# Ledger of designs, part 14: designed miniproteins, single chains, continued (2)

Each design is a single chain, and the fold is of that chain. pLDDT is the mean over its residues in the fold that is shown.

## One batch from the design tools (miniprotein)

Design m4456
Fold by ESMFold2-Fast:
Structure m4456 (fold): chain A 77 residues (1-77)
Amino acid sequence: SMAAQMAQQRAQVNRLYAEIGRLMRRFRAVSDDATYNQWAQQIRDGVDQMNADGVSLPQQIAFLQQIIDQIQAQIAQ
């Protein structure tokens, strides 16, 4: 059903937020406070804008995955 699909997508969004939290803690260990705070603020602003825009769950998943990919790239450098 569409309701079951939406529930699965919401669960995925929640897992992606948890992963962002884990990655930001790792990023903090390898970055200076100014760089970390700037990235944390940009992520908060982007999430706030996404929620204000009322985007679909698949679009939320794609956006959060892009954030994860960007944080992973910064940690790998």
Scores: mean pLDDT 88

Design m4457
Fold by ESMFold2-Fast:
Structure m4457 (fold): chain A 123 residues (1-123)
Amino acid sequence: SPVETLRAAVLNFLESDEYESLKKSLDLKLTKTAIQAAINVLLSDPEVLRRLAETSLQVLQENPSASVELIAKRAVARYRLLYSPNPRLSYEEEGDAIAVTVAALLLNLSSAKTVELLQQLAK
C-alpha cells in the first residue's frame, strides 16, 4: 500500500547516514524514537496524510531544483500555514514528523516514484 511504502522509506531513512547528517540542518528537536512515534500518528489519519501529500506535491512542483533539506523545511512551513495543529502532537513533534517524512521519501525513492506515491496519497 502507499502508506506501507511511506513507512518503509521512513524506517530506511532513520537508520541511514543521511539522517545523521541532516538532523542538524533540518533542525530536528526530538529523538529518533519520538519522531517515529509522531510519524505513526500522522500516518494513522487519512485526512492528515492527504493534506501532507498535497502540500508536499505543491512544494516539489514549485521547487524542482531545491535540496531535500529546503523542500522538507518548506513543506513544514506551508503545512503550518494551511492547517490547524494536530491535537495529538506537540508543535515540535508535528514539525519533526513532517520534515522527516518528506526527507525520507525524497532520499529513498526516485523523484518519479515520490511524485507517484504523493499523488496516490493526495486522492
Scores: mean pLDDT 85

Design m4458
Fold by ESMFold2-Fast:
Structure m4458 (fold): chain A 70 residues (1-70)
Amino acid sequence: MDRASALANARRLVKEQAERDVAEGRITPEQAERLAELYVAYAESQLAGDTVAAQKYRDEIRRLEAEAAA
């Protein structure tokens, strides 16, 4: 799978999960949109081999998920 296909698949999976989480009332639409953006950025950074950017996005995802759970 090339980078474009991998990113397209990541976007689709993240969107599907976000739509389910919003429909179930687990997170707000705004939180879902931000999480989707961060997951795609994380995937892109991993595919580019940018471990520093990937770590940054992973930390942001973790923080936002913790805030959503509180």
Scores: mean pLDDT 76

Design m4459
Fold by ESMFold2-Fast:
Structure m4459 (fold): chain A 74 residues (1-74)
Amino acid sequence: SDALLDAAVAALEEVARLQGEALSDAQREALRAEMRANPAVFAEFLRGLADQLEAAGAPPELVARVRAIAEGFA
């Protein structure tokens, strides 16, 4: 769904900002294309990302959001 893709992009933009980076328009478009093409692979990527964020001490709200988004792609 568009809402799920929008939520995933927003969460990934927040993760990029925590690393001192920003997603370009091309990167956002590539992410949306990957989410549509390989949702199960993307779900696994997001679960791994959430685990890495938790280990790095990222905000618990962000970790929970990334996990919830991953479940939406499963």
Scores: mean pLDDT 85

Design m4460
Fold by ESMFold2-Fast:
Structure m4460 (fold): chain A 110 residues (1-110)
Amino acid sequence: SAEFEELERRIQELLDRFLADPSLSDEAKLAVEGLAAWALSQEDPEVLRLVVDFLQHVYDRDIEGAIREAEEAVAALPESQRDAFLRALLALARALGLEELAAHLEELLA
C-alpha cells in the first residue's frame, strides 16, 4: 500500500540517521536495526507507524512522546504483537541508557 511504502521510507531514513551517529554504541545501533527489521516483518502499517513515531521521539530526545507511543501500542496492538513490540523498545531504551523510558516500558510489560 502507499501508506506502508511511505512508512517504509520513513523508517529507513530514521535507521540511516541512527547508524550514522558516531555517539551511539554498537549495541544501540543493533537495537535500532532489530526494531526496524521486526516492524517491517509485520507487514502492518499501524505497527510500522507506531515504530516510526517512537523512533522519531527517541531521536529527538522527546522521552514523554516516546512513552505516549508505547502506551498507544499497548492500547492498539493485540497481546501477541504488543509483547514483542515492547521488548524491542525496551532493548533500545536500555542500549541508549534512557532509564525513565526503560522503567516505563518494564511496567507496561508487567
Scores: mean pLDDT 85

Design m4461
Fold by ESMFold2-Fast:
Structure m4461 (fold): chain A 95 residues (1-95)
Amino acid sequence: MAEEAIKLLEEAIRDAEQAASRLSGEAKDYVTIAALLLRKAREAVERGDFETAIKYTREALRYLDNALFLEPDNELIQRSRELAEKAIELLEKAM
């Protein structure tokens, strides 16, 4: 389960970073912050700190939701969000 959550977070990070490279302004800033928070979540999973990983991932979801408000049809942001949500579900089941 931890290895699967790490893979989901890695994919969410890649999608967020790819979206940020194609965006500008406030949407780019939100997605960039979300990617940073997802990296912190991944590091927390690697340490076995699932509570901290869930907290960082939930914070990243708020920034991704803000970015989707500005860019509602952005498939990379949507996919990053869905992958991050699935990571939370796996981590909660592992606790």
Scores: mean pLDDT 90

Design m4462
Fold by ESMFold2-Fast:
Structure m4462 (fold): chain A 82 residues (1-82)
Amino acid sequence: PTVTITVNNASQQDIDSIQQTLNDSGNTSRADSIRSGMRQNSSDGRTSQFDIDMSRQGIQMMNQQSQQHPSITTTNGTRNLQ
């Protein structure tokens, strides 16, 4: 299922947390590309937003990151993953 991840003015800790979650969810090949984009947008003071296909477990892990890091938000309810 696809999740939209939005990151506003990400710190290095926010970026590292997202990359860790992507790696742990099996999205390793996408993690480096997304990390580079987030770092670029953060250095420019911009919001990063990207869509990624993740497992249900991966989406839950990302939702946990958004709770710990207020700069990170996710937009995809698990109830729509039928």
Scores: mean pLDDT 69

Design m4463
Fold by ESMFold2-Fast:
Structure m4463 (fold): chain A 64 residues (1-64)
Amino acid sequence: SVEEIERLGKEVIEQIKKDYETALAEAKANGYPDAEIARLKAFGEEQIKNAKKYYDKLIEEAKS
């Protein structure tokens, strides 16, 4: 159902945020270069943005 897709989307986005914050902390702790950390941050932000767009599209498709 549309409601289930919305709920799952929220859960997935929250998990992405948690995983990306953990990955950033681990990269910093392991001495990754600033450039790599910046790329990892940009990737995490893009993942969240894309996940929101993806679930919006999935909801539209499910309305058929």
Scores: mean pLDDT 84

Design m4464
Fold by ESMFold2-Fast:
Structure m4464 (fold): chain A 81 residues (1-81)
Amino acid sequence: GTNPEGAEAAYQAGLAAKAEGDELFKAGKYEEAKKAYESAIAEYQRALELDPNNKEARSELQLAETNLGVVDLKIAVDKVT
């Protein structure tokens, strides 16, 4: 069944990983930022498995996936130039 307490814990872990990713991105550490965003995505997915109606986790997952795409583009551009 659903587990709202476990979902909240996973959601908070995702927020912490996203915050770490944001700081790494700001510092220009794109490969480290990528790993942090991937961790955030995994935690948000876990939160949604435990509580599929967690709208905050769904919104943050979509934002984290967008941020990961931006980081991947930065890494790709920086490696070919």
Scores: mean pLDDT 83

Design m4465
Fold by ESMFold2-Fast:
Structure m4465 (fold): chain A 80 residues (1-80)
Amino acid sequence: SEEIEDIAEDIFKAILEKSIDIIIETLEELEKMGVISKETKKEMIELLKEAEKLVEQGKYEEARELTKKVAEILVKNTNI
């Protein structure tokens, strides 16, 4: 899906720019709105932190796979 790939790339870029806090703030807002559960938010944050660690290790392909998983979870929970 183009939507999933675009979101995954935006997340990956945010990790490279050390701005994942903006994504985490978005996830907090989505939880408050009832769009995602607390458990889903926690899962996505854990995946984001692992992707950040992989980027720091130069493991960009593995990091992109994790950002794609976050994007897939986000799209699944936000599409009606």
Scores: mean pLDDT 84

Design m4466
Fold by ESMFold2-Fast:
Structure m4466 (fold): chain A 75 residues (1-75)
Amino acid sequence: SLLEELEKKLQEIDEAAAKGDRNALRKAMEEAVLVASELIRTGDPELIEAARQALAKVQQYAKDFDIQIVLVSQP
């Protein structure tokens, strides 16, 4: 379920980026970071790898669209 949630957030990021909707992009990126943090907390190597790939994609979009975003896991 968490992996499916991450995949949906990554799709939302791609759609927001394609539309040039910077506010939607920021929100989708922030939500993706939260889901990725939950995947990392599971301790499952496959889920951790999926989360790291997603965070790398978020960092690239943040750079490309000049968006400041916090990538640190926070409860």
Scores: mean pLDDT 80

Design m4467
Fold by ESMFold2-Fast:
Structure m4467 (fold): chain A 90 residues (1-90)
Amino acid sequence: MEEFFKTVKEIIKELKEILEKYKDKLSEEIIEEIKKLIKKAEEFIKEVELAARGEGDPSLLDPEVQLKKLKELLEEYEKIKKKIEEELKK
């Protein structure tokens, strides 16, 4: 799904921009959480692309599975954004 890949790539881009802009103002804990979320999102894209080529898990091509994983990424993204805002407030 084009919209799915666009959303996940936008999350990765925003998180990378936050690291570049605020790395010196964020705690090491928050920086590591951001890096883990970026890695998780990038890994998910790679796994779906592999499945689309017949090289990975074909269940990842199921729209319901993709939506569930996207929802998990969005929930983690919202949580980390809130933590970033709280950290930058001080």
Scores: mean pLDDT 80

Design m4468
Fold by ESMFold2-Fast:
Structure m4468 (fold): chain A 88 residues (1-88)
Amino acid sequence: SVQRSQERIDRANKLDDEELEKLITELRDRGADTVADRIERIKKQGFLFTAKVTAVFAMDLVDRGDFAAAEALAQQAELGVQYTLERQ
């Protein structure tokens, strides 16, 4: 629902850097290594809020067992970052 999506975005906005690193570690521990790698690249490119949002939503998808959707989400986020960098 819209309310649940907003709650995830609000959580991402309140997430500190240590909490983001914990989410990345948890994604790896659950077998979502490619998702974690993409989020780390997004963060390293300076898109910290995008990394936080992607991590929160990807963890929700992994918690539901939807690893394919988590991968697609992380890939789309990384492509969006790449597009932004190519247009700057």
Scores: mean pLDDT 85

Design m4469
Fold by ESMFold2-Fast:
Structure m4469 (fold): chain A 78 residues (1-78)
Amino acid sequence: MKISEEEFEREVLRALAVMLGAIAKSGAKDPKLTPEQRKKLEEAAKEFDRAVDLIDAGAPLDEVRRHLERGLQLLKEA
């Protein structure tokens, strides 16, 4: 059984999106964070959830990467 480079990348990006989405959702409900920080984490979680949906739908990796990059930027700004 040979996994293609693209297929391997899809699986890695999916696992990353699931993990980052869980972290963002946990942060969004943290009472120690400001409302502005929580809002950015909620938006980040939506971007990561969208990336998972796109991978499951077989969307182009460039589209998946754009949502992951946006989610990561929102996490960095939080």
Scores: mean pLDDT 84

Design m4470
Fold by ESMFold2-Fast:
Structure m4470 (fold): chain A 90 residues (1-90)
Amino acid sequence: NELIEKYRYHPKVIELEMELGVLEIALALGIDPEELEERMAELLAEMARTLLELAPEPIEDPEKAFREILEALAKRYGLPESVLERALEL
């Protein structure tokens, strides 16, 4: 995904990546998995929106681009399918 690679070191993206990392550790410890998955889905959606806002070119299908970025981010960070499914509804 071009936007993920281009903006991987953008301060806003790094901040969201750090937040996801903290939640992933909490999830591994078995802390409120349902609530954590919901919060992870919100962060994933926020990362996708941030990347779309940083895009230098007009996006012809923003809904399709949003879904493609969410799928790429979920794969990149090894997130559960349930998190991706929740984020796709946001």
Scores: mean pLDDT 78

Design m4471
Fold by ESMFold2-Fast:
Structure m4471 (fold): chain A 106 residues (1-106)
Amino acid sequence: SIEEEIEKKVEELKKRLKEIIERGKKEGWSSREINLRLIQTVAATLMEALETLSPEDAKELAERIYKEALELAKETESIDVAEFEAYLQALRDSFLALAAEKAAAA
């Protein structure tokens, strides 16, 4: 079902984000480097969703990803949460605009 597909994508993304955080800690990456890599990973997941899901389902996935990624960031001591939230919000705004364009073109 679509609900199961969305949940699976959210869980897979959370696993990848945790791996980036742990690698960043081990390698001594700056908070900024970690945040940029997290945002790049989120962006890639959202772009794939926009190509494979309906605009409505892609928006639902984006909302779940936004919430879960922000919660993960708040639980992580090695991240500048305010910077991450700002990047995540900018990405969400761009994604919603792109999803609206795709819906209008279909």
Scores: mean pLDDT 83

Design m4472
Fold by ESMFold2-Fast:
Structure m4472 (fold): chain A 75 residues (1-75)
Amino acid sequence: SDRDIRRAALREWGVEHFLQLSEEEIEALAAIRDPAEFRAAATRVLLRRGVPAEQAEAFADALLDRVRAALEAAA
């Protein structure tokens, strides 16, 4: 499903970047379909997980791109 693909992409990204996202954070982000809302929520999660403020937006954009790529590959 769309949600399963999004959850897998989020979990894989977290592992690759040494950022331990909780299952709750993964589920919350996977539920967001609007790109702007996703970027805002992802930025908040990354800041909470200790990503520096100057990098958080770029990391959120990279995470959104990963989710988009995973969805396109599964289409």
Scores: mean pLDDT 84

Design m4473
Fold by ESMFold2-Fast:
Structure m4473 (fold): chain A 88 residues (1-88)
Amino acid sequence: MQVIATVTVSFPSVEDIYNFLDLVNQSLPQVAAGFVGLSTEIDEEKKTLTITGLFEDEEAAQRFIDAVKKSAESVGGTVVSESIEPAP
């Protein structure tokens, strides 16, 4: 069953958001198993990044969330929300 994973991360600066996106883009080929699609939303005023991904199953979505958390922490980011829900 396909699922949608959403993660919102808060950063100290807008520059940290772009550094994090570069890391995500470099890591995408290694997280590709079970990955279907990805979208990103940047709020520069709040210094937050929301990443929404479509995955083949919950295990793929959880691997993605875990990777996002680890990468965000490496650049001083803090995960403020996460969810996995059934795709329509």
Scores: mean pLDDT 75

Design m4474
Fold by ESMFold2-Fast:
Structure m4474 (fold): chain A 95 residues (1-95)
Amino acid sequence: PSEEQLEADVYEALGLIYLHLGKEAFERGDYESAVEAYTKAAEMFVKAAELGRKDSYQLAAEAYRNAAIAYEKLGDTEKAEQFRKKSEELEKKAS
């Protein structure tokens, strides 16, 4: 594999770790930590997708959607809408 493929694998793995941490925080009702972890997950998945792991756009969309739900739990409706739109844009890139 190229160095770019190895780098993409590392970003995807980091994204999955942050996605898991976000889900654990959300389950505990720690919505601030869930938002932070989900946002980091989405950033890692976008990096993986930009390096050729196009399927990671779907994972990034999931992470932003989960962040939007966590923002809704925090009462931040404007941030929830912003992150929902980010998710929808990434779903289009995954197709």
Scores: mean pLDDT 89

Design m4475
Fold by ESMFold2-Fast:
Formats: sequence, C-alpha cells, structure tokens
Structure m4475 (fold): chain A 64 residues (1-64)
Amino acid sequence: SLEELIEEIEKIIEENDGKVTEEAKKLLSKVASDPEAFNKALRHLGKKFPQAEDELAEVAIELL
C-alpha cells in the first residue's frame, strides 16, 4: 500500500541520518504515480526531516 511505502521511505531516511538515498528516491518514484499522495508524502517527510528539504525538492523536480 502507499502508507507502507511511505513508512519504508521514512525508515530508510532515518537509518541514513536524514539523507534521501537512491533507495528512498526509487520508492518515492513509485508514489509519484499518484500526484496527491506524492505531494502529501513530500510534505510529511519534509516536516519529519527538515534537513532533507532540499533533496526532497530535487526529487519533486525530477519526477514532475
């Protein structure tokens, strides 16, 4: 499910000290098939990991 994907992305970022790794980006690209879910996921992740805000913005631009 999308919720399970988002939880997995959160775990990967947390385990990598707030960095959006290539594995996290690949999972985010799967969420991007649903633009509303993707935007919600980006906002949630940016709130939880403020240090990842710039990397999350780059991912959004690449998948737009």
Scores: mean pLDDT 81

Design m4476
Fold by ESMFold2-Fast:
Structure m4476 (fold): chain A 73 residues (1-73)
Amino acid sequence: SKEEIEKEKNEKILKETNELFRKVADLTDELIKTKQTASPEEIEEAEKEFEKKVKELLEEYEKRIKEIEEEAS
């Protein structure tokens, strides 16, 4: 039924959203650790890598959400 499809879609979206937050939190923790021990140059490189990885995670998340929405249609 449409109701079962909608429920499954919402559950999948919630799982993907929670996974995104977990991965971003992990990257944030690693950046914080680097900032405490690294040189200024290493910190700049770590910040650029963090921004790149977060952007990649967001793009991957958006693709997965679109796939879930298309499957529910």
Scores: mean pLDDT 86

Design m4477
Fold by ESMFold2-Fast:
Structure m4477 (fold): chain A 97 residues (1-97)
Amino acid sequence: MKPVKISPEAEREIEDGVTLAIAEIYLALGKVPPKDLVERVEAILRRENRPDLLEQFRYDIEKIKSLSEEEQMELRKRAAIENRPLSDVLDEKEKEK
């Protein structure tokens, strides 16, 4: 089979995809992503000329910041329905010692 050259652009697209996926996981857990992650997502969306997605992302972050502790817990509970939250895995490890 003939070799395929991966451009620096393609490598960056893979990294960008991972960055966006991690940010989506934070939002799904009702958590605000770290500042560095937020800045990376905003840079990606600006580069891709997706202002609508950038506005939506900012709106989602502001909405989460406005949520009460109870509402944040409710979002985490919803995420746990599909997969165990990391805290549950850590709690199991602590119980096993």
Scores: mean pLDDT 67

Design m4478
Fold by ESMFold2-Fast:
Structure m4478 (fold): chain A 63 residues (1-63)
Amino acid sequence: AEVTVEELNALDDVEFVRLLERLGVDVSALLARVPPGTDTKREAARLLPEFGVTIRGDLAELR
């Protein structure tokens, strides 16, 4: 599966999680790897390639 940073920037945190579920990502396993108190969307996005999702674009531009 492939997503763009532009697509991710159009989504809020709830919509982001719903997208991951539609892409077949194990959201519970992914979120368990996100450290407490960090930006959940940014940290989750960094881990997406390990869950079979490729991100196109610069992660530094993720909001």
Scores: mean pLDDT 78

Design m4479
Fold by ESMFold2-Fast:
Structure m4479 (fold): chain A 72 residues (1-72)
Amino acid sequence: SSMDRLQENGYISQAAKYLVQGKYDKAKQLADSMNGEEGLKQAQEAAKSILSGKPAGVEASRELQRQIQQQL
C-alpha cells in the first residue's frame, strides 16, 4: 500500500509534466496505468498548480483545460 501510493504520486507528477508540455496522449496513457480517470484528474490539478506560479499562468491553465477537453 505505501509502495503503491509512492509510485502513484510519482506517476501523477510525471503525467502533470506531460500535460504542461502538451503531451496529452502520454499523460492519459500514464494516468490510465495508475487509477484511470481519477489519476488523470489528479494530474490535471497538479499541472494547473505548476502553471499558476508562472507569468500568464492563469491563461496557460485555462488553455490547458481547453486542450484536455478537446484531446482527452
Scores: mean pLDDT 67

Design m4480
Fold by ESMFold2-Fast:
Parts: C-alpha cells; sequence; structure tokens
Structure m4480 (fold): chain A 110 residues (1-110)
C-alpha cells in the first residue's frame, strides 16, 4: 500500500468519526476540504512525474473525478436536511470511490 492510499484511508476514517461523534458541520467540512486538497496535490505530482502524455491525461481525468466526489460529499454534509446516517453513507461511498481512483492513478505511474 502506498503512502497516498494509507493517507486517504486514515483521513476518511477521521471524517467518518467526526460525523459519528456529531462534530459541527464546519469541522467536518474543514476535514473534507483538507483531504481533498492533499489528494489533489498528490495527483498533480503523479501527473508531472509521468512522461507519457496519454497517462498524464488519464491522471488529470482521475483528479477531476476525485474533485467531483469531494464536492458532492461536501454538498451532502452541508445540507441540513441530510441525516447523520445519510452523511455516514455518503462519506463511506466517497472514501471507497476516492481510494479506487487513487489506486488507478498509482497504477498509471508504475
Amino acid sequence: MSILEKMVEKRFKEVLEAIENGEPVDVILAKVADLAAQVSIWLHILENLVTDPEKQKEIRKIRDEVAEVFLELAEKIRDPNTSREERIKAAKEAGEKVLELVKKAIDLYN
């Protein structure tokens, strides 16, 4: 497992724990935003390390898809009509999707 994969798993667990503990929405959103920024930075580094233009394009597409996942998660967390159970489900689904996309990007680099 790469450092990036381990970081994504650990930090999504922190997001889930914050939701489960009923932390303020702003605190949960700050954790999501920080994780989104870190993943974006790592994917940008991977894109720049890959010399194949087709692989660079695929990593860019993955980075865009990851950004969309985080934006959708943030919207669900921010929505006062979304239940705690729905927020937990959304965070779990987002975590699984981001981890899949990150693994795909790492495979393109290798």
Scores: mean pLDDT 88

Design m4481
Fold by ESMFold2-Fast:
Structure m4481 (fold): chain A 90 residues (1-90)
Amino acid sequence: AVLKREEVLQLIKEKREEALELIKEFEELPEKTPELVEEKARELLELYGIKVEDRVDLVAGILEILNASEELADEPLKNFSKKVLKLLKS
C-alpha cells in the first residue's frame, strides 16, 4: 500500500534517529556496490513503511524521500537520497 505524503513526513520525523544510524552505516561502507546501495535504500524505505517490489519502486521511493527531506530541511536524509540516486543511475 502507498502511504499518504503526510504520513511519510510524520514517519521521517518519528524515525529520524534510526534513519541517521542507517545513513552512517551507508557512509561507512568500504565499497558502495550497486547491491549494497540497493540494500541500504530498501532498509530506509522499509523504515518508513514503503514496500519495494522492483527497482522502479526503489527509485520512486527514494525520490519521494528526497522531496520530503527537502520539505523538512533534513540535510543528512537529502544528501543520502541524492547519493543513492546517483549510484543507482551508474
Scores: mean pLDDT 80

Design m4482
Fold by ESMFold2-Fast:
Structure m4482 (fold): chain A 110 residues (1-110)
Amino acid sequence: SKKEKLEEAVKIVEETLKKIIELMKEAGIDKETLDAFEEYAKLQIETLRSLIPILSKQSEEEVKEFIDQVIDALKEFTKVVISKVKDEEIKKKIEEITEEAVKKLEEIKE
């Protein structure tokens, strides 16, 4: 169902953001910056969840468009994070986690 697709998409984003923030912590990003990213992630997930009842009543095409917007937002978030990380191995792990999440979101969209 559309609702199940949207709930799975939000779950993928939530799990991905948590993994990225843990890698930022391993990379030695300062506590103030980490706290800001954690609060941003929390607010984004709460916002996405609040939209599910509205989006589940929309067309399949509108649900796909929403998932595309979520994918784009996740890619943008990752670019910002990568710009702050100095450790090349951690950068690579963050990019790989994001690519895996994007693949899963594309599969849900189809």
Scores: mean pLDDT 88

Design m4483
Fold by ESMFold2-Fast:
Structure m4483 (fold): chain A 62 residues (1-62)
Amino acid sequence: SLYQQQLAEREARRKKLIDEIEKNVTSYEEALEMIKKYAEETGDPLLAKEVERELNRRRLKE
């Protein structure tokens, strides 16, 4: 269904952004700037907040 396809595409975008940040960004501040840029480019502030929360959860693990 279209809804399931849209959810899968959104999840793929979320995972790609998290992976890109973790591989290429050395500081939390740089990560936040990348997330902010993504939100501005895509108009998806909810996905940006989800990525920020996920990064915070992973940092608490370290």
Scores: mean pLDDT 74

Design m4484
Fold by ESMFold2-Fast:
Structure m4484 (fold): chain A 100 residues (1-100)
Amino acid sequence: TKDQQQMIDYVNNFNKAYKDGNIDKMVDYFSQYMRIRIQYMVKNNIPPTDQMKKMGRAMSRMMKVTFDPSSTVDQHQKVMDDYINQGKNAANDDVTRIKS
């Protein structure tokens, strides 16, 4: 569908921006992907995938560390890296599922 193609295009653009170290474009492309993903999931009553659930759990861990004043710099770095990696995995899992 049109929504599925837009998700693929934004994920591909995100992957390129990630590889190029272009943070602004990474944020823009991932945000556009997430907007379309949420609309697509709601419209089609699609349950969250295991990769989406992993991303959600990584986000929860990141938030807890971020708002805890006792958190170390190392803990902040680890949860941020985990969240980014799980987000990338979830986005690419969606692309694989759409192409299947």
Scores: mean pLDDT 84

Design m4485
Fold by ESMFold2-Fast:
Structure m4485 (fold): chain A 91 residues (1-91)
Amino acid sequence: MEKVEEIKKKLFEEIKKEVERAKAELEKLYEAGELTEEEYELAKELLERLEKAKSFEEVMDVLAEAEERMGSTTPAEERKAKFEEALKKYA
């Protein structure tokens, strides 16, 4: 059985590989005119933060921020659903 630390290291290495791939695709999309300057700068900032991450925990923090900033999530509806679920747990 692999230790938790070894699993975290493997996941961290795989995410670093995906960041390099995502950077290459981002540059291609920007050069093709598929991205606005604002979308390119936001994606580039998030990918640079992922590249600078030194731990699995830092990667998870950046991914959570990326989902919040780039996702089409409706924060009000998601927060309401989680609040109702929490109320059911304590009722």
Scores: mean pLDDT 67

Design m4486
Fold by ESMFold2-Fast:
Formats: structure tokens, sequence, C-alpha cells
Structure m4486 (fold): chain A 63 residues (1-63)
């Protein structure tokens, strides 16, 4: 079992709780679950450019 991923997920969720739901989902899928931004775009049915933008915005808001 991936116990470390569960801990990372809880920690990341607390840290990003103030972000938009879509932005949070993109960040978690990439940061915790190791999906590429391209895979996330495919999964969510949005453009890769949008996913990259949301991920960058999430990182910029987290200090």
Amino acid sequence: HMEERRKKLKEAEEKIKDLDPLTRQVYLLHEVYDYSLEEIARYLGISVATVRRLYKEAKEKLK
C-alpha cells in the first residue's frame, strides 16, 4: 500500500483548500498521484495549456 501518498494527499489538501476545485484537482493529480499534465488534460477533458496554467497558479499561491 502507498501509505506515503495518503499522507501527501492529506497535507496537500489542507494547503490548497482555498484554491478553486479544478485547480486543486490538477495539483493533486500531478503532485500526489504523479500523472503528467497531458494525462490530466485528457482525463478532465480540457486543454493541456489550461492544465499547465492551473498547475502553475496553484504552485504560485503555495509558499
Scores: mean pLDDT 78

Design m4487
Fold by ESMFold2-Fast:
Structure m4487 (fold): chain A 60 residues (1-60)
Amino acid sequence: EEERMRRTAELARQAAIDALVAGGVSKEDAEKFVRGEPVKISQETYDAAVAAAREADAAA
């Protein structure tokens, strides 16, 4: 189900952005991270973003 997979990916991306912003990263840098572009962020914030994305993925 391509639509469900797409929705899950969208939720995971949004969750990662929200976690990065909550960790003090700008929205611009959070969007770069989601695009796979290298950004300098703390390991703690990175781990939080990855965890948030995995949680969103697991919820679908």
Scores: mean pLDDT 73

Design m4488
Fold by ESMFold2-Fast:
Structure m4488 (fold): chain A 98 residues (1-98)
Amino acid sequence: MKVYVLISESMGVYILLVFDEEGKLLDVYTFDTPEALREEIRRLAEESDEFVLKGSGEAGRIAAETLRSLRLPGLEIRVDEEKKVAIASNVPLEESPL
């Protein structure tokens, strides 16, 4: 299944939103620790056939570091340090709506 994932943080709580290719919200996850967020990102990356992930701020940094550590084939990670945004995908980013 192809999924689009948005990750954000508010007041130390990490929020992960999962959407399908039509933009329908499939799941919402919340985590109180960076460790719990990292474990869910690993699970999502390993279980998803195709995914595009976008994260902002500290949540985006955690996601990018976690995904880099997995060394998955075909995974592309782009980080914009000025905008504090990270994007990771195992599908062509030029074809992504994110």
Scores: mean pLDDT 78

Design m4489
Fold by ESMFold2-Fast:
Structure m4489 (fold): chain A 97 residues (1-97)
Amino acid sequence: MLEELLKKLEEEYKKNPTPAVYRRIASIYEKLGEKEKAEEYRKKADSLMTPQEKERIKALNEAIKNKDLDKVIEILEEMGFSREKAFIYAQILLASE
C-alpha cells in the first residue's frame, strides 16, 4: 500500500535526504490527494540541488539523448565516479534510453 511505502521513504529521508527521495514522497502524497504536502516535498527536492548540480544533470541528460558515451563518462567522473564505474553506469544509462 502507498502508506507502507511512505513510511519506508520517511526512514530513508531521515538517513539520506536526496532529491530523488523527496520526489518519491511528493508522488505518494499526490496519489493520496495531499496536494499541499506533495508541493512542499517537490520544493524541498528542487532546493536541495545546487546550481552546479542542476547544470551537470542538464549536461548529462543532453549527452544521454545524443548517445555520447565519452561525454557521459566525462560528466560522471566530474560527479565523483571512478572511470571504471563511470563506464559501467554510462552503458546502463545509454541502454535505458
Scores: mean pLDDT 70

